# Designed miniproteins, single chains, continued (2), part 18

Each design is a single chain, and the fold is of that chain. pLDDT is the mean over its residues in the fold that is shown.

## One batch from the design tools (miniprotein)

Design m4632
Fold by ESMFold2-Fast:
Formats: C-alpha cells, structure tokens, sequence
Structure m4632 (fold): chain A 66 residues (1-66)
C-alpha cells in the first residue's frame, strides 16, 4: 500500500512535468487496486482508492488557487 501510494505520487509528479499529473496517479492507482483485489486484499484496495481521491482533491485545489 505505501509503495503504491509512493508510486502514485512519483508518477503524478513525473506527469506534472508533462502536463498531466492526474492521469499518472489514476493509472498507478487503478493498477494497484487491481493487483490488491487479485490477492484478495480488499481493505488495502479501498485505502488506495481513498488516497487517490484525496490526491485528486489536492490537485484540484491547486488548479483553483491559480
């Protein structure tokens, strides 16, 4: 879970340099959730989804703050 969260943040940052931070975060989050669900770890999958939602809200606020 922590590694997926870090990967989402890293990909978000990398894609921010390319102009699409949200897409990177969504791609990593979706991949992580699918992997966790295959392992039967529904609780960790839920946490990844919640983290992605919070990160999306932060990015939205930054865009609005401009």
Amino acid sequence: VDQLRQDMLTQGYQNALKGDPVKGMEDQGKKGVETLLKLGDTASAERVRETAKKMGEILQRQQQGI
Scores: mean pLDDT 64

Design m4633
Fold by ESMFold2-Fast:
Structure m4633 (fold): chain A 72 residues (1-72)
Amino acid sequence: MDPADLEAEVEGAMAEIKAAVYKLQGDYAAAAEALREGAERVRRIAEETGSERAEREARRLEELAREYEELA
């Protein structure tokens, strides 16, 4: 795996784990924030490396953050 793809995947997974913990507590606002922070880190990787996988992952996290924000 490309190092940029791996870094993006790890950052995305960490953001989702954080969001899942907040979601279990009913804190959808904190879950959305965790996903937005993860998306920003992954977006930076995509912009700096041109990784299509990172671009796709950033978009996915951004959409999840929006969904959680609507539930908050």
Scores: mean pLDDT 84

Design m4634
Fold by ESMFold2-Fast:
Structure m4634 (fold): chain A 58 residues (1-58)
Amino acid sequence: SSAHTVAAGMLSRDYGISLETARRIVDEAAALSPAEVARILGVDRARAGRIRESLSRL
């Protein structure tokens, strides 16, 4: 969806990850653990959990 495309662009820009990695996170958010999201984005687990929750609602 266009919302997934926009979210991927925002993640890539905000966290300095590749667009390909950002698209993976957005498309697979519900399947990723908060710990995996935290590792990939370089954030704490609580923030990763909130990001994952927001993405799973797209």
Scores: mean pLDDT 82

Design m4635
Fold by ESMFold2-Fast:
Structure m4635 (fold): chain A 80 residues (1-80)
Amino acid sequence: SLLDELERLQREAEKYFNELVKLNAPKEYIREAILHLANITLLLMQARFNDLSPEQRERLLRQAREDVEKIKKIYEEVKK
């Protein structure tokens, strides 16, 4: 379901965020990661409380995947 996939994406984003914290990433990277994580939470709220068209569901999933990729890229940069 849409909710299951979004919850999976949120868990993936949280995994990368926790690794950033564990690596003592600079505050700038933590701040940026928080913004992407917050956006995924908003997308989850939108999915939970709104009746979405198939097109809206696909757009929302793409947005959430993009936010996960942004956090992952920050993690890869810090990991170097």
Scores: mean pLDDT 88

Design m4636
Fold by ESMFold2-Fast:
Structure m4636 (fold): chain A 66 residues (1-66)
Amino acid sequence: MDALKREFERAVEEMKKYLQEGDIIKATEYVGRALGLAAELGDESAKREAKRLVEEMFQRIEEIIK
């Protein structure tokens, strides 16, 4: 469980890094990884956190694209 949580946090950090670099393809790959890890954790708290982070990251992507 703790290892999956750390991988989730790492995926979120990588997603933020690639968004800052403007690498939308890499950022999207890490969004998918973070969602998959949240699903594997099966914790409602982790699912809510993942949803919030994904929404924030999509807003950032829209600012870059639009």
Scores: mean pLDDT 73

Design m4637
Fold by ESMFold2-Fast:
Structure m4637 (fold): chain A 66 residues (1-66)
Amino acid sequence: SVAEALRQAEERRHQAELLKLVIEAHDAIKNGSEDEKIKELLQRIRELNKTAADFLEKTLENKKAG
């Protein structure tokens, strides 16, 4: 329905804002940025979406574990 399509478009717009921070944090982790900077980015993401923050934190831990 048109109403459902409009809701999905609004949700996609909101998700894009969140994913901008997720991409920045992922790039910082990949490039070996300082732990403090990564922690600040993860905290900001956690305020918006806890699941995304948890996923990125596990990714960071797995990378450091080898």
Scores: mean pLDDT 77

Design m4638
Fold by ESMFold2-Fast:
Structure m4638 (fold): chain A 65 residues (1-65)
Amino acid sequence: AAAAEAARRKAREEGVQKTIDDLVSDGTLTKEMKERIEKTVEALENPKNSGKFPLFKPSDDIITK
């Protein structure tokens, strides 16, 4: 079911963030790297607004002064 898939995605995201936190604590990752990874994960797991394609509209405000 879709609800089960959403729950699994959330669990994976929490697992990934925990791993990242551990790596930062270890000194393997910097805080900047952690921020970049978190932003990427959030973007990948937030497709609701853009649907299947995350923000690709060449006709929408891409211009110009």
Scores: mean pLDDT 61

Design m4639
Fold by ESMFold2-Fast:
Structure m4639 (fold): chain A 55 residues (1-55)
Amino acid sequence: MSLEELLNEALRAYLLGDYERAVALLEQAAKMLESVDPEAAARLRRAAGQVRAEA
């Protein structure tokens, strides 16, 4: 799955209330970005934490 696909699936899962799936997909996207854009990776991990808190 590409980064774009992971982010699109994470957003869809979040909108459908599937917070566990949204968190998992955001964590995968953050891992992919960590070596390329660590600031974006940190931002996605923060988003995953927010989703986890909302669940």
Scores: mean pLDDT 81

Design m4640
Fold by ESMFold2-Fast:
Structure m4640 (fold): chain A 59 residues (1-59)
Amino acid sequence: MKRLEEDYRLALGLALSLLRQSGGKLSEEELIEEVRRSLGREVPEEVLRRAVREAIERY
């Protein structure tokens, strides 16, 4: 996916998965870096941060 809304959705899902797998042990910055690595492509940091914060709020 190349659109920002698709990137946000993927990042949110990955962040939620990572939070659940780690038992909530990852920090916001650690989640942003892990999601960035997992996506394997350049996504604006603002999109990643927004998705990660939403994931933390839902967790």
Scores: mean pLDDT 78

Design m4641
Fold by ESMFold2-Fast:
Structure m4641 (fold): chain A 84 residues (1-84)
Amino acid sequence: MEREELAEQARRVAEAAARVAEAAGDPELAEEIRRLGEELAEAIRRGAPEEEIEEIARRMEELAERAAARLTEEQRAALAAELA
């Protein structure tokens, strides 16, 4: 996969995770996830060391997991319908 396509995929993953945070009622967490998604996309695009890319991705995964843990069953169902 070309670096630009990988960078765009990183932004899409971050956007999906940010929507989870918004559904959970945490817009600040959503903004932080989107910011990390942009950082990850830029790191990929500029050819940053793999270790740096992995570190940013790990931080984004941690925030995404935190967002998901805050969803109620009803919020999770609503988000699944929105993302489908």
Scores: mean pLDDT 78

Design m4642
Fold by ESMFold2-Fast:
Structure m4642 (fold): chain A 55 residues (1-55)
Amino acid sequence: SIADDIIAAAEEYKDRNPLVAANLYDSLSYLYMSQGDYDKAKEYRKKSEELKKKA
């Protein structure tokens, strides 16, 4: 699925390019919001914010 592909990309980039991974988590958060999965949307938004603080 598109979500699985984005998760895989974010996991690959989180150590090498944390800002790229943060952007991928933001996209994933928005995707889950559009599907009504607010718990996952909040989780991925938090991951994005944590990576942006480290960058």
Scores: mean pLDDT 83

Design m4643
Fold by ESMFold2-Fast:
Structure m4643 (fold): chain A 64 residues (1-64)
Amino acid sequence: MKKVLLVVGKDKEAAEKLGKELGEKYGYEPIALPGLSSEEAYEIAKKLMEEGYEVTIVNADKLL
């Protein structure tokens, strides 16, 4: 079963860095979604969960 981490935030570099760090540490495949809202990320997460993935959403802007 694949684990996916969706990282949203306004800063592309921060979102990619956070996704890589958390993905490597906790065994998630990181997908950086800079410029997307949490609502848009949730729709992507819902589709991935329907395909059998375990999905977590993190907002890089809120983890400053």
Scores: mean pLDDT 77

Design m4645
Fold by ESMFold2-Fast:
Structure m4645 (fold): chain A 58 residues (1-58)
Amino acid sequence: IEKIREEQIKYGVELGLEEDEARYIVEKAILEGLMKGLSEKEIEEKAKKAVEEAAKKK
């Protein structure tokens, strides 16, 4: 899960998000996924979609 966190934060920054914003979004998605019992793959997809949607706003 740590690798997913690191990779998705970097991805969000590459898309134009501030690092703090990307970190918040990714951490939130990971926590929500873990609480729902999602697989690591599902958590990765959730985090990726979350940062992509946030970047679309900017």
Scores: mean pLDDT 78

Design m4646
Fold by ESMFold2-Fast:
Parts: sequence; C-alpha cells; structure tokens
Structure m4646 (fold): chain A 71 residues (1-71)
Amino acid sequence: SVEEALEAERETLIAQGEELLKEALKAAEEGNIRKAISLAVAAALLYGAAGDNEKAKKALKEVEEAIEKAK
C-alpha cells in the first residue's frame, strides 16, 4: 500500500540521516567545524522529514558536543 511505501521511505531517510551524522561527528573530531555543522543540519532535516524530531535534536546536540570537545 501507499502507507507501507511511505514507511519504507521514512526508514530510508533515517538511514541517510545516520550516515550524515556519522560524517558530521568525524568532521567535528577532525576540527572541520563548517563541515560538521553542515552535515549535522542535513542529518537533522532528514530525521525531521522522517517525523523523528527528537532524533533530529539529539543529532544536533551530539555534533555540538563533539565540536566543543575537539577545541
């Protein structure tokens, strides 16, 4: 059904967001603050599009904390 297709799409968005978050955390560790913020925002937008606003908030906080620890 369309509903099942939309659920699969949401799962794909979350998976893509997780990949971007992983890249954001790596960029933060490397001191690339601009890249870390850009990737974190992209991950948060994907989580938001999937309907997971709490995951979006946590992603932004994790990257902020990683940036702070790197400097």
Scores: mean pLDDT 86

Design m4647
Fold by ESMFold2-Fast:
Structure m4647 (fold): chain A 61 residues (1-61)
Amino acid sequence: SELLKRIAEALGKSVEEVKKSLEQVLKLDEDGRRAVVARLARESGVSEEEIEELLEELKKK
C-alpha cells in the first residue's frame, strides 16, 4: 500500500513494523484506536481518514 510506505518512511520504520502496529490497533477499543490513529497522523503527516482507510484494508485480509 502506498499509504503504508509513506507512514513507514515518515516514522523511520519498516513497512512490516508499521503493518504490525496497525494490526495491533485493530485489537484496541474505540478510544484506544482513535488515540493511536491521531498520533500516527501527527507523526507521519498522513490524515486520520487515510489511516482509518488503511485499517479497513488490513481488516479485510
Scores: mean pLDDT 78

Design m4649
Fold by ESMFold2-Fast:
Structure m4649 (fold): chain A 68 residues (1-68)
Amino acid sequence: SAADRLRALKAELEKDPRIKAELVGDDTLVITTTLPVEEQIGLVLRIIGDYPDLEVSVEGDTITVRAR
């Protein structure tokens, strides 16, 4: 399910203590980071590459990943 994929992504991302991810409902993962902007851009590109069917949006230090 979409929720299971987002939980797997959350677990993978939270291996880095600078990344906090929270599942909102069953379709949205809200990611907050303390990463430098260059590393945050790299993270966003990696998520887009690994999960091309998910919608990714960025607002400041917050990355939102949503299942379609």
Scores: mean pLDDT 83

Design m4650
Fold by ESMFold2-Fast:
Structure m4650 (fold): chain A 87 residues (1-87)
Amino acid sequence: SMAEQNQQAYEQFERMAEEAARLAREDPEAGKKKGREMADYISQVRPSLESMAVSFLTSLEQAIARGPEDFERTARAIAKAVGRLLS
């Protein structure tokens, strides 16, 4: 069903956000790369959200410049926002 597909996509995106947060603490560049993968993923799952994916990537890149804790917070906030859109 569409609801099951949306839930699966959200769970995948949430896992990517958690991994991005973990990577950013060890290597900011690895976290940044994972952030780009998150933006690409949402664009693939919801092409209509491509503009939002670009904004998410920009937010993640700005957050990593402020530090890994800000990146973690931003990645989780984006995952939560996307989850609401997919529900």
Scores: mean pLDDT 73

Design m4651
Fold by ESMFold2-Fast:
Structure m4651 (fold): chain A 64 residues (1-64)
Amino acid sequence: SAKEEAKRLALETVERLVLEGVPAEEAARIAQEEVEKKFPDLKVEVRVESEDGVPVAVEVRVER
């Protein structure tokens, strides 16, 4: 489904950018923008959860 595809794209984009050396918070923002461009009818939110300034989790929420 489009919702699942958008969520997968967001997670893959964050992972790729972080591996390329982009800060996790910036990677999350870029991923959200990329998904919104491809799925304009979806509301997408990408968040990074941090503990003591270190990113420990990425959360992606997609709504129609």
Scores: mean pLDDT 74

Design m4652
Fold by ESMFold2-Fast:
Formats: structure tokens, C-alpha cells, sequence
Structure m4652 (fold): chain A 111 residues (1-111)
């Protein structure tokens, strides 16, 4: 459940375990996104981005930025969506997330 994952993220963050914190915050954000709670999804994806940056984990950073971009797309904020999807590509340009982000940018531009 979203609240439980968010609490675990906070616990790991307090312990300086930023990779685990980023993973739990990302999971919490995705659960809120699936429920249609876009504001909470954004909050936890932003926390996941900060934790991933502190962890220096480019894959987690790309995943969190892509998820935030997708959330803005669901809100109809296509400018913000493209901004964060581009950041996801920049974070890990050779990863699977970058390919998905490029396809989503093309889709948004076709609207």
C-alpha cells in the first residue's frame, strides 16, 4: 500500500540509505499514480528523484524522472511532461527508460 511504502522511504532516508529510500518512494509514487492521486504521486516521485541523486543511481533517477513526466502527462501538463522525460533520457541515455521516454515524447507531440 502507498502509505506503507512512503513510510519505509522516510525510514531509509533518515538512515542515509538513499538507494532503498529512492526505491520505496518510487513505489509509493506509482501506487498513488494508479489510484489517480496525481498530487501525492508527484510528491513521492520528487522525493525519489532527490534520494536517487544522493544515491548516485542513474537508473533510479531516470525511472523517477520518467514517472514524474508520465504523471504530468496524465494531468494534461504536456510542457512539464516533456521536460521531465528529457531529464530521464539525460540521466541514463543508454537505458531502457530513455527509449520509453523518447517514444512518450513523440506521442505527446502528436496530440
Amino acid sequence: EAEEKAKKGEEYEKKGKYEEAARYYLEAGLLYLRKGDYDKAIEYFEKAIEAAEKAKDKELLAKAQAALGMTYAFKGDYEKAIEYLKKAIEADPNGDVAEGAKKLIEYIKSL
Scores: mean pLDDT 90

Design m4653
Fold by ESMFold2-Fast:
Structure m4653 (fold): chain A 61 residues (1-61)
Amino acid sequence: SLEEKLKELAEEAKRLVEEALRQGKISEEGARELLATVDDLLERGDIGSLESLKRFLESLV
């Protein structure tokens, strides 16, 4: 379902944010803002923006 795909993308994006923070690729403030963005996109059901954010985060790790 679309809801399951949204949750999967959000979880993957959050994992990548945590990995980028652990590797020192982003600041703690940046990580907080990115996690808030993931939650906002998940609440809005914005699958396209979640996919774009995930691709961006993949480029950091």
Scores: mean pLDDT 87

Design m4654
Fold by ESMFold2-Fast:
Structure m4654 (fold): chain A 80 residues (1-80)
Amino acid sequence: MEAAEAVAARFDRAIAAVRNPEARALLEEARRLAVEAARALFEEHDPERAAELDERATRLLGEALALLSPEELEAMREAM
């Protein structure tokens, strides 16, 4: 629970710093996958599933970052 909550809180701060609606949607999906990855690793003890979910979350995060302005990127980095 604590690990998943920490991941969720980090993403919530990042999402709050972002104004672009497409990037925000991608970050919300990445948050969902990252929280599932944390649960798979720490609650289900399934490192293979956790790795798969984390890779998917990382790809979505990369897509979101590509949509951000330099100002939004800086705000997000400061929030995370």
Scores: mean pLDDT 81

Design m4655
Fold by ESMFold2-Fast:
Structure m4655 (fold): chain A 93 residues (1-93)
Amino acid sequence: LDEVMNQLVRPNPLLKEILEKAGEKREVYTLGEVLAAISLYAVKQGLVDPENPTIVDVSDSPLKEILGVDEVDMSDLEAVAELLLKAATVVPP
C-alpha cells in the first residue's frame, strides 16, 4: 500500500473541485494526499457514520459521482485507493 499511496495522480474535474474546497491548489497529488483530503471533506460535511467512524456514506454527496459507490470504508485503504484511481489519471514518475 505504501507504493500505491505514493503514486502521483492528476484528479478529474469533480475530484479537483473537492480538493480545492479542502484548500488544495495543486495539479498533481500523491494518492495518500487525495485520501487525506477526502477524509477531511467527509468529516466536515458530516458524512461519517456515527456508529462506525471509518464508514462514510457518500450517497447524497458529490463523492458518489466521483467514487461510483454509496458507501466507503476508509479503513480499507486498498479499496479506497482503487476507487480514487478511477477518478484520477496516474502520472508516471
Scores: mean pLDDT 76

Design m4656
Fold by ESMFold2-Fast:
Structure m4656 (fold): chain A 67 residues (1-67)
Amino acid sequence: LSPEAQRALEEAVRAGRELAKASHDGDPEATKEAFRRLNEAMDRLEKALGLEPGDRVAATEVLGAWL
């Protein structure tokens, strides 16, 4: 991974952990905010990996699993 892609991946992982924590704590507002941060981190990861806008890493992984 490039340094930019690695940093974007780390941000996405961090956002995912915050979402999981907020959901576990039962805080609906924190869960919504964490979900928004995760979406933003995924968008940055897409750009860092050279993907077109809308081509999510998750979508690529799902397609790979079906192929």
Scores: mean pLDDT 68

Design m4657
Fold by ESMFold2-Fast:
Structure m4657 (fold): chain A 77 residues (1-77)
Amino acid sequence: VDPAAVLAHTRAVAEKVVALAKSTGNEDLYREAEQAARDLLAATEEYVANPSPETKAKRDEARDRLVKLAQEADALA
């Protein structure tokens, strides 16, 4: 898989979740979504640069956090 394509896809997903959280009007949720998006992008960059079980686990944990925030935002929308 092309690292640039993985990063582009991850950024697109993160941007959608942040936009959804912002649309709820809940400032705390928006701030949490922005932080989770940054964490996921950083973990994904590390994973594509240094593929290992450890970097994959960190990326998966960051993704799962962003998914939970997306579900919370969807429930408030």
Scores: mean pLDDT 84

Design m4658
Fold by ESMFold2-Fast:
Structure m4658 (fold): chain A 55 residues (1-55)
Amino acid sequence: MEEFIRELRERAEEYRRKAEELRKEGRELEAEIEEGMAALLEGIAAFLEEKLKKE
């Protein structure tokens, strides 16, 4: 499960990088979608990490 949380955070970071590239290309709507995906993945990762820490 910790590996899954790490993967989610890595994917969120990739989506944020993709959003920056899309903004440089002038593709604002697509950049916003990618940023939203990153926020969702980070939220899921944070939720799972909190649940795992309860032991």
Scores: mean pLDDT 81

Design m4659
Fold by ESMFold2-Fast:
Structure m4659 (fold): chain A 92 residues (1-92)
Amino acid sequence: SMEEIKKQIDELIKQLEDLGATEEAENLRKRYEQAVKEAEDILANPERVKEHLEKLGGKVTDEQAEAIAWTAANLILVGVQVEAEITLRKIR
């Protein structure tokens, strides 16, 4: 779930703070806050997904557009989680 991904990101940032990687932790918190805003915007506007795909010659139902929006929102947060994991690995 999105809440589980958010929890994992918070835990990874906390681990960076505990290791004294203050700058990296602050940069990841800013990226995370921006990613949450982007994810919420996509979830609120699934019609933009439909419009974008129609410009590429594709057609989707409203239900498919909502599913794609939900997937895209989750992947944005997963991107932050992966970056946090890579950062933690480099510092360990």
Scores: mean pLDDT 87

Design m4660
Fold by ESMFold2-Fast:
Structure m4660 (fold): chain A 70 residues (1-70)
Amino acid sequence: DSMVQKFLEYLDQLIKEHSDNPKVVALLEQLRATVEEAAAAEKAGDLERARELRLQALELLDQITQEVLA
């Protein structure tokens, strides 16, 4: 999925931009792993698992936003 690949590349850029903030880096790395797992679950046809992982990714995005805007 090209959109997933673009999002993962965007996360890689954010990790580089926030390299001085270890908490943000850790959250971004966790988000990256969660997005990869969600894509794998969707590809395997596990739509329930994919949905659960997407919700986890949204919660991680909220945490990252709070940390970056603090």
Scores: mean pLDDT 83

Design m4661
Fold by ESMFold2-Fast:
Structure m4661 (fold): chain A 79 residues (1-79)
Amino acid sequence: MEERRRRVAELRRKAESYQKGIDEANENIKTAQERAERHADDPEKVAEYQKQIDSGNKVKKELEEKAERYRREAEALEA
C-alpha cells in the first residue's frame, strides 16, 4: 500500500514537471507572436516567427499529452 502511494506521488511529480515545460512553451509562443506583430510589414520575418509559433504549439501539445498520461496512470494506481 505505501509503495503504491510512493509510485503515485512520483507520477504526479512527473506530470507537474511537464507543466513547467508547457508554461515555458507558452512564453516562447507569446514572444514569437509579439515579434510577428512588430514585423507585420515584413512577410519573410512573419513567416519565420509563424514557424516558431507552430513549433512551440507542437511541443506544448506533446508535453500536455505526456502530463495527462502520467496523471491517468496515477489515478489508475489509486483506483
Scores: mean pLDDT 82

Design m4662
Fold by ESMFold2-Fast:
Structure m4662 (fold): chain A 80 residues (1-80)
Amino acid sequence: SQKDLLDKVRKLADETIKFLNDPSKTIEEKRDALLKFNEEVDKLIEKEKASDETIKEISKLYQEVFKTHHDSIVKKLNES
């Protein structure tokens, strides 16, 4: 269902955000985590045949992950 798809994407977003907020992770590991998140979400969208409404909600989750990635990289660069 569309709800199950959103629940799966939310779980992936939450785990990715947790990983990105880990200060022990390198810039490369954080980049790879973002790429993996994008790939896994794209596969879920294709398998479930997401509705336009569901895609809009997924876009909000993408924005949360992208912002977390950006903020985490800025923190790492400030440590250099």
Scores: mean pLDDT 83

Design m4663
Fold by ESMFold2-Fast:
Parts: sequence; C-alpha cells; structure tokens
Structure m4663 (fold): chain A 100 residues (1-100)
Amino acid sequence: AMAERVARARETLERGLAEIDKLLAPVLTPDQRDAVLAEFRAGGERLIQAAEAGKSPSEIAALTVGHALRLIGHLLDLGAPPEVIQKVARLVIEVGDAAA
C-alpha cells in the first residue's frame, strides 16, 4: 500500500512536470519556467517523503495545500494567466492525492 502510493505519486509528479512545462512554455521565460518546475518538483518530493515517513492523509493534505498556495503565489508574481495557474494548482493537488 505505501510502496504503491509512493510509486503513484512519483508517476503523477513526473507527468505533472511534463504538463506544466508545456503550459508555461508560451507564457514565461525559460529561466522563470525552470524556477517554477524546480519548485513543483521540490514540493512533490516533500509530499512523497511525507508518505514514505507514514504521515496521515490529513497531514499530507495540509502539506499539499501549503505547496499549492506557495506555487500559486509564485505564478501570480510572474504574471501567469489565471487559467494556467488553475491548471498548475490542480496538478499539485493530484500529486498530493496520489501520495495520500
């Protein structure tokens, strides 16, 4: 069960990174896009580590919300369109759901 959640979260994280790269390519500079992708990966890795450490679904959900809010703030500061921000936030939630 834990190994399956970790594997699913890893697959969801890698898929999310590919989708975000495509979403951000037309709206952000390469350096800005790389920074956002690095933040998405770092947050996803923390969610996977929480699952491996046996954190509860509610604890992982709280970490997921924090990660989503920080990434939304970063994208807003970069002037990303609302529809792109909403899609990125959904991808963060999908990684957290897989880890929980």
Scores: mean pLDDT 89

Design m4664
Fold by ESMFold2-Fast:
Structure m4664 (fold): chain A 62 residues (1-62)
Amino acid sequence: MEFYEKRLEKDPDDAEAWTLLGAALFAEGRYEEAARYAEKALALDPDNAAARALLERARAAL
């Protein structure tokens, strides 16, 4: 997680880094935070299939 957080400090518009952080949160069972990070990634890149899949999985787990 810390690696992707540092990546986002340099480029906050990095949709991939937001998606990877959200995926890490999902793996830890932090579904609400994972959904929020996936939504952030989709706001930056609406065509990001990984972020969309993460958001659907996180919402289904809530």
Scores: mean pLDDT 75

Design m4665
Fold by ESMFold2-Fast:
Structure m4665 (fold): chain A 60 residues (1-60)
Amino acid sequence: SDAKRRAEEERRRSAAENLDELAKTAEQLAAEMGKIDPAKAEAARRVAKRLREEARKLRE
């Protein structure tokens, strides 16, 4: 019950942190690609935005 709920909350928090880290990597790639391929840079920014939104949903 309570112990299992806290373990699930910690797993969701850890997953959200990992998603935020992936979003940061995608944002960095977008910055580097912006000079070479603006369309792919924009796609990478959209991926980063979705990852951050999913991370927010996991935090309860």
Scores: mean pLDDT 85

Design m4666
Fold by ESMFold2-Fast:
Structure m4666 (fold): chain A 68 residues (1-68)
Amino acid sequence: TETVQRFQKLKKAAEEAKKYAEEGNIEKAKKVMDETGKELGVEIELPDDPKSAAQSSQEMIRQLDTVM
């Protein structure tokens, strides 16, 4: 299903972005979300603060898990 594939891509990107943000690497976290957002035709912006970026990524993972 196209919807499932889309959610799986977003979840993987959010998991990767969360790991980078938790490591303090906000540049890589933002790059992962920007590249995935462009592939899926959506605009995804993470906060500049690593802690907030990790929280936003975790929230995205939670939301995706509730719809899959």
Scores: mean pLDDT 79

Design m4667
Fold by ESMFold2-Fast:
Formats: structure tokens, sequence, C-alpha cells
Structure m4667 (fold): chain A 71 residues (1-71)
């Protein structure tokens, strides 16, 4: 189903984000943040700069869940 496909894509993207954060590859993380809606980009950048990686991951997860629910 489309929902299952979107869920797998979202999980893979969240796993990559976690790996980038663990590796300290903040330049790639910043590029991923650019793909978020404008209202979430500012919040995500603040979380990244403050080292609140759990909050950053939650922002991406919640956005993915909203996209899946809207499909």
Amino acid sequence: SEEELLRKIAEAELERLRELLEAGDYERVEKLIENLPEELRAKAREALKAGRYDELLAIFREHAEREIAAA
C-alpha cells in the first residue's frame, strides 16, 4: 500500500538522519532541514544548534506522520 511504502521511506530517512547526527555530519543534516516546511525549518535549526537531537528527530518524525496521514 502507499501508506506502507511512505512509512518505509520515512523510517529510512529517520535512520539516515540519526546516523548523520551520530557522525557529526551537520552539513548534510542542514540540507535535510531545508526540505522541511518553513515553520519547521526554524525549529529544527534551533534544535540542531542546541544539540537537542531527540527533538530534531521528533520534528522529522511528526512531519513524516502528517504526510503519511494526508496521503
Scores: mean pLDDT 83

Design m4668
Fold by ESMFold2-Fast:
Structure m4668 (fold): chain A 68 residues (1-68)
Amino acid sequence: SASVKEQREKIKKDGEEEIERVTNEGMRLAEKSHTSDEMHQILLNTQREVDAIRKEEEKKIAELEKES
């Protein structure tokens, strides 16, 4: 239904916005780092947060689709 499609699009949009926020903050912290190791750890932590957001998005979409 249109409602399910709209909810799916909202879940994707909310996820993309959160990923953008997390990525931008991670990049800002990486730019302020004093060593390559510190920068790499910041980027790895940022990627883990992005991966977690994507997994939650997938779960929410899967739950929504089951109701159709």
Scores: mean pLDDT 85

Design m4669
Fold by ESMFold2-Fast:
Structure m4669 (fold): chain A 79 residues (1-79)
Amino acid sequence: MKELAEKGLEAAERGDLDTAFEYFNEIAREAMTYAETIEEINRIIGLVLRAIGAVLDKDAEAMKETIRDLYKLYEELKK
């Protein structure tokens, strides 16, 4: 998962937001397997919507922040 986050950040850094979103989506799918409450599910959905917005706006910085927030949430849920 950390390697996927790093690859997503690298893709976003070079402006490849479609590839960055693919890595984001893989992490989001894994995070969903650890979610136990509706509140946790809603937190993941909120980050997915933020990532979609970043792709549509071509905002690499927003994508990078959203990938970092998702990876942090994934580590919280996995514990």
Scores: mean pLDDT 88

Design m4670
Fold by ESMFold2-Fast:
Parts: sequence; C-alpha cells; structure tokens
Structure m4670 (fold): chain A 55 residues (1-55)
Amino acid sequence: SAEEAAIRAETKAALMARANEIQASETDFERLSAELAALAAEAAAERDARLAAAR
C-alpha cells in the first residue's frame, strides 16, 4: 500500500541520515560499530511497529 511504502521510505531516510551523522562524528571504530548496530536494530523495530500499526 501507499502508506506502507511511505513508512518504509521514511524509516530508511531517517536511518541513513542518522548513520551519516554517526559516521561523520565518531572516529572510534569500536564505538562506531556498536552505534551503527544499535541504530540498525532500533530502526528495524520502529519500521516494524509502524507497519503493524498501519495494518
């Protein structure tokens, strides 16, 4: 549906914007890896929750 497509696009755009911020600001490889992993997990949970609510 258009709503599901919008949710996927919005959550992807937010993930990419935040990932770019983290990569630009974090110079420690271990912290960068941990922050990106946490961001990916949170973004997936948010996407799934929004998709479930839209159904």
Scores: mean pLDDT 82

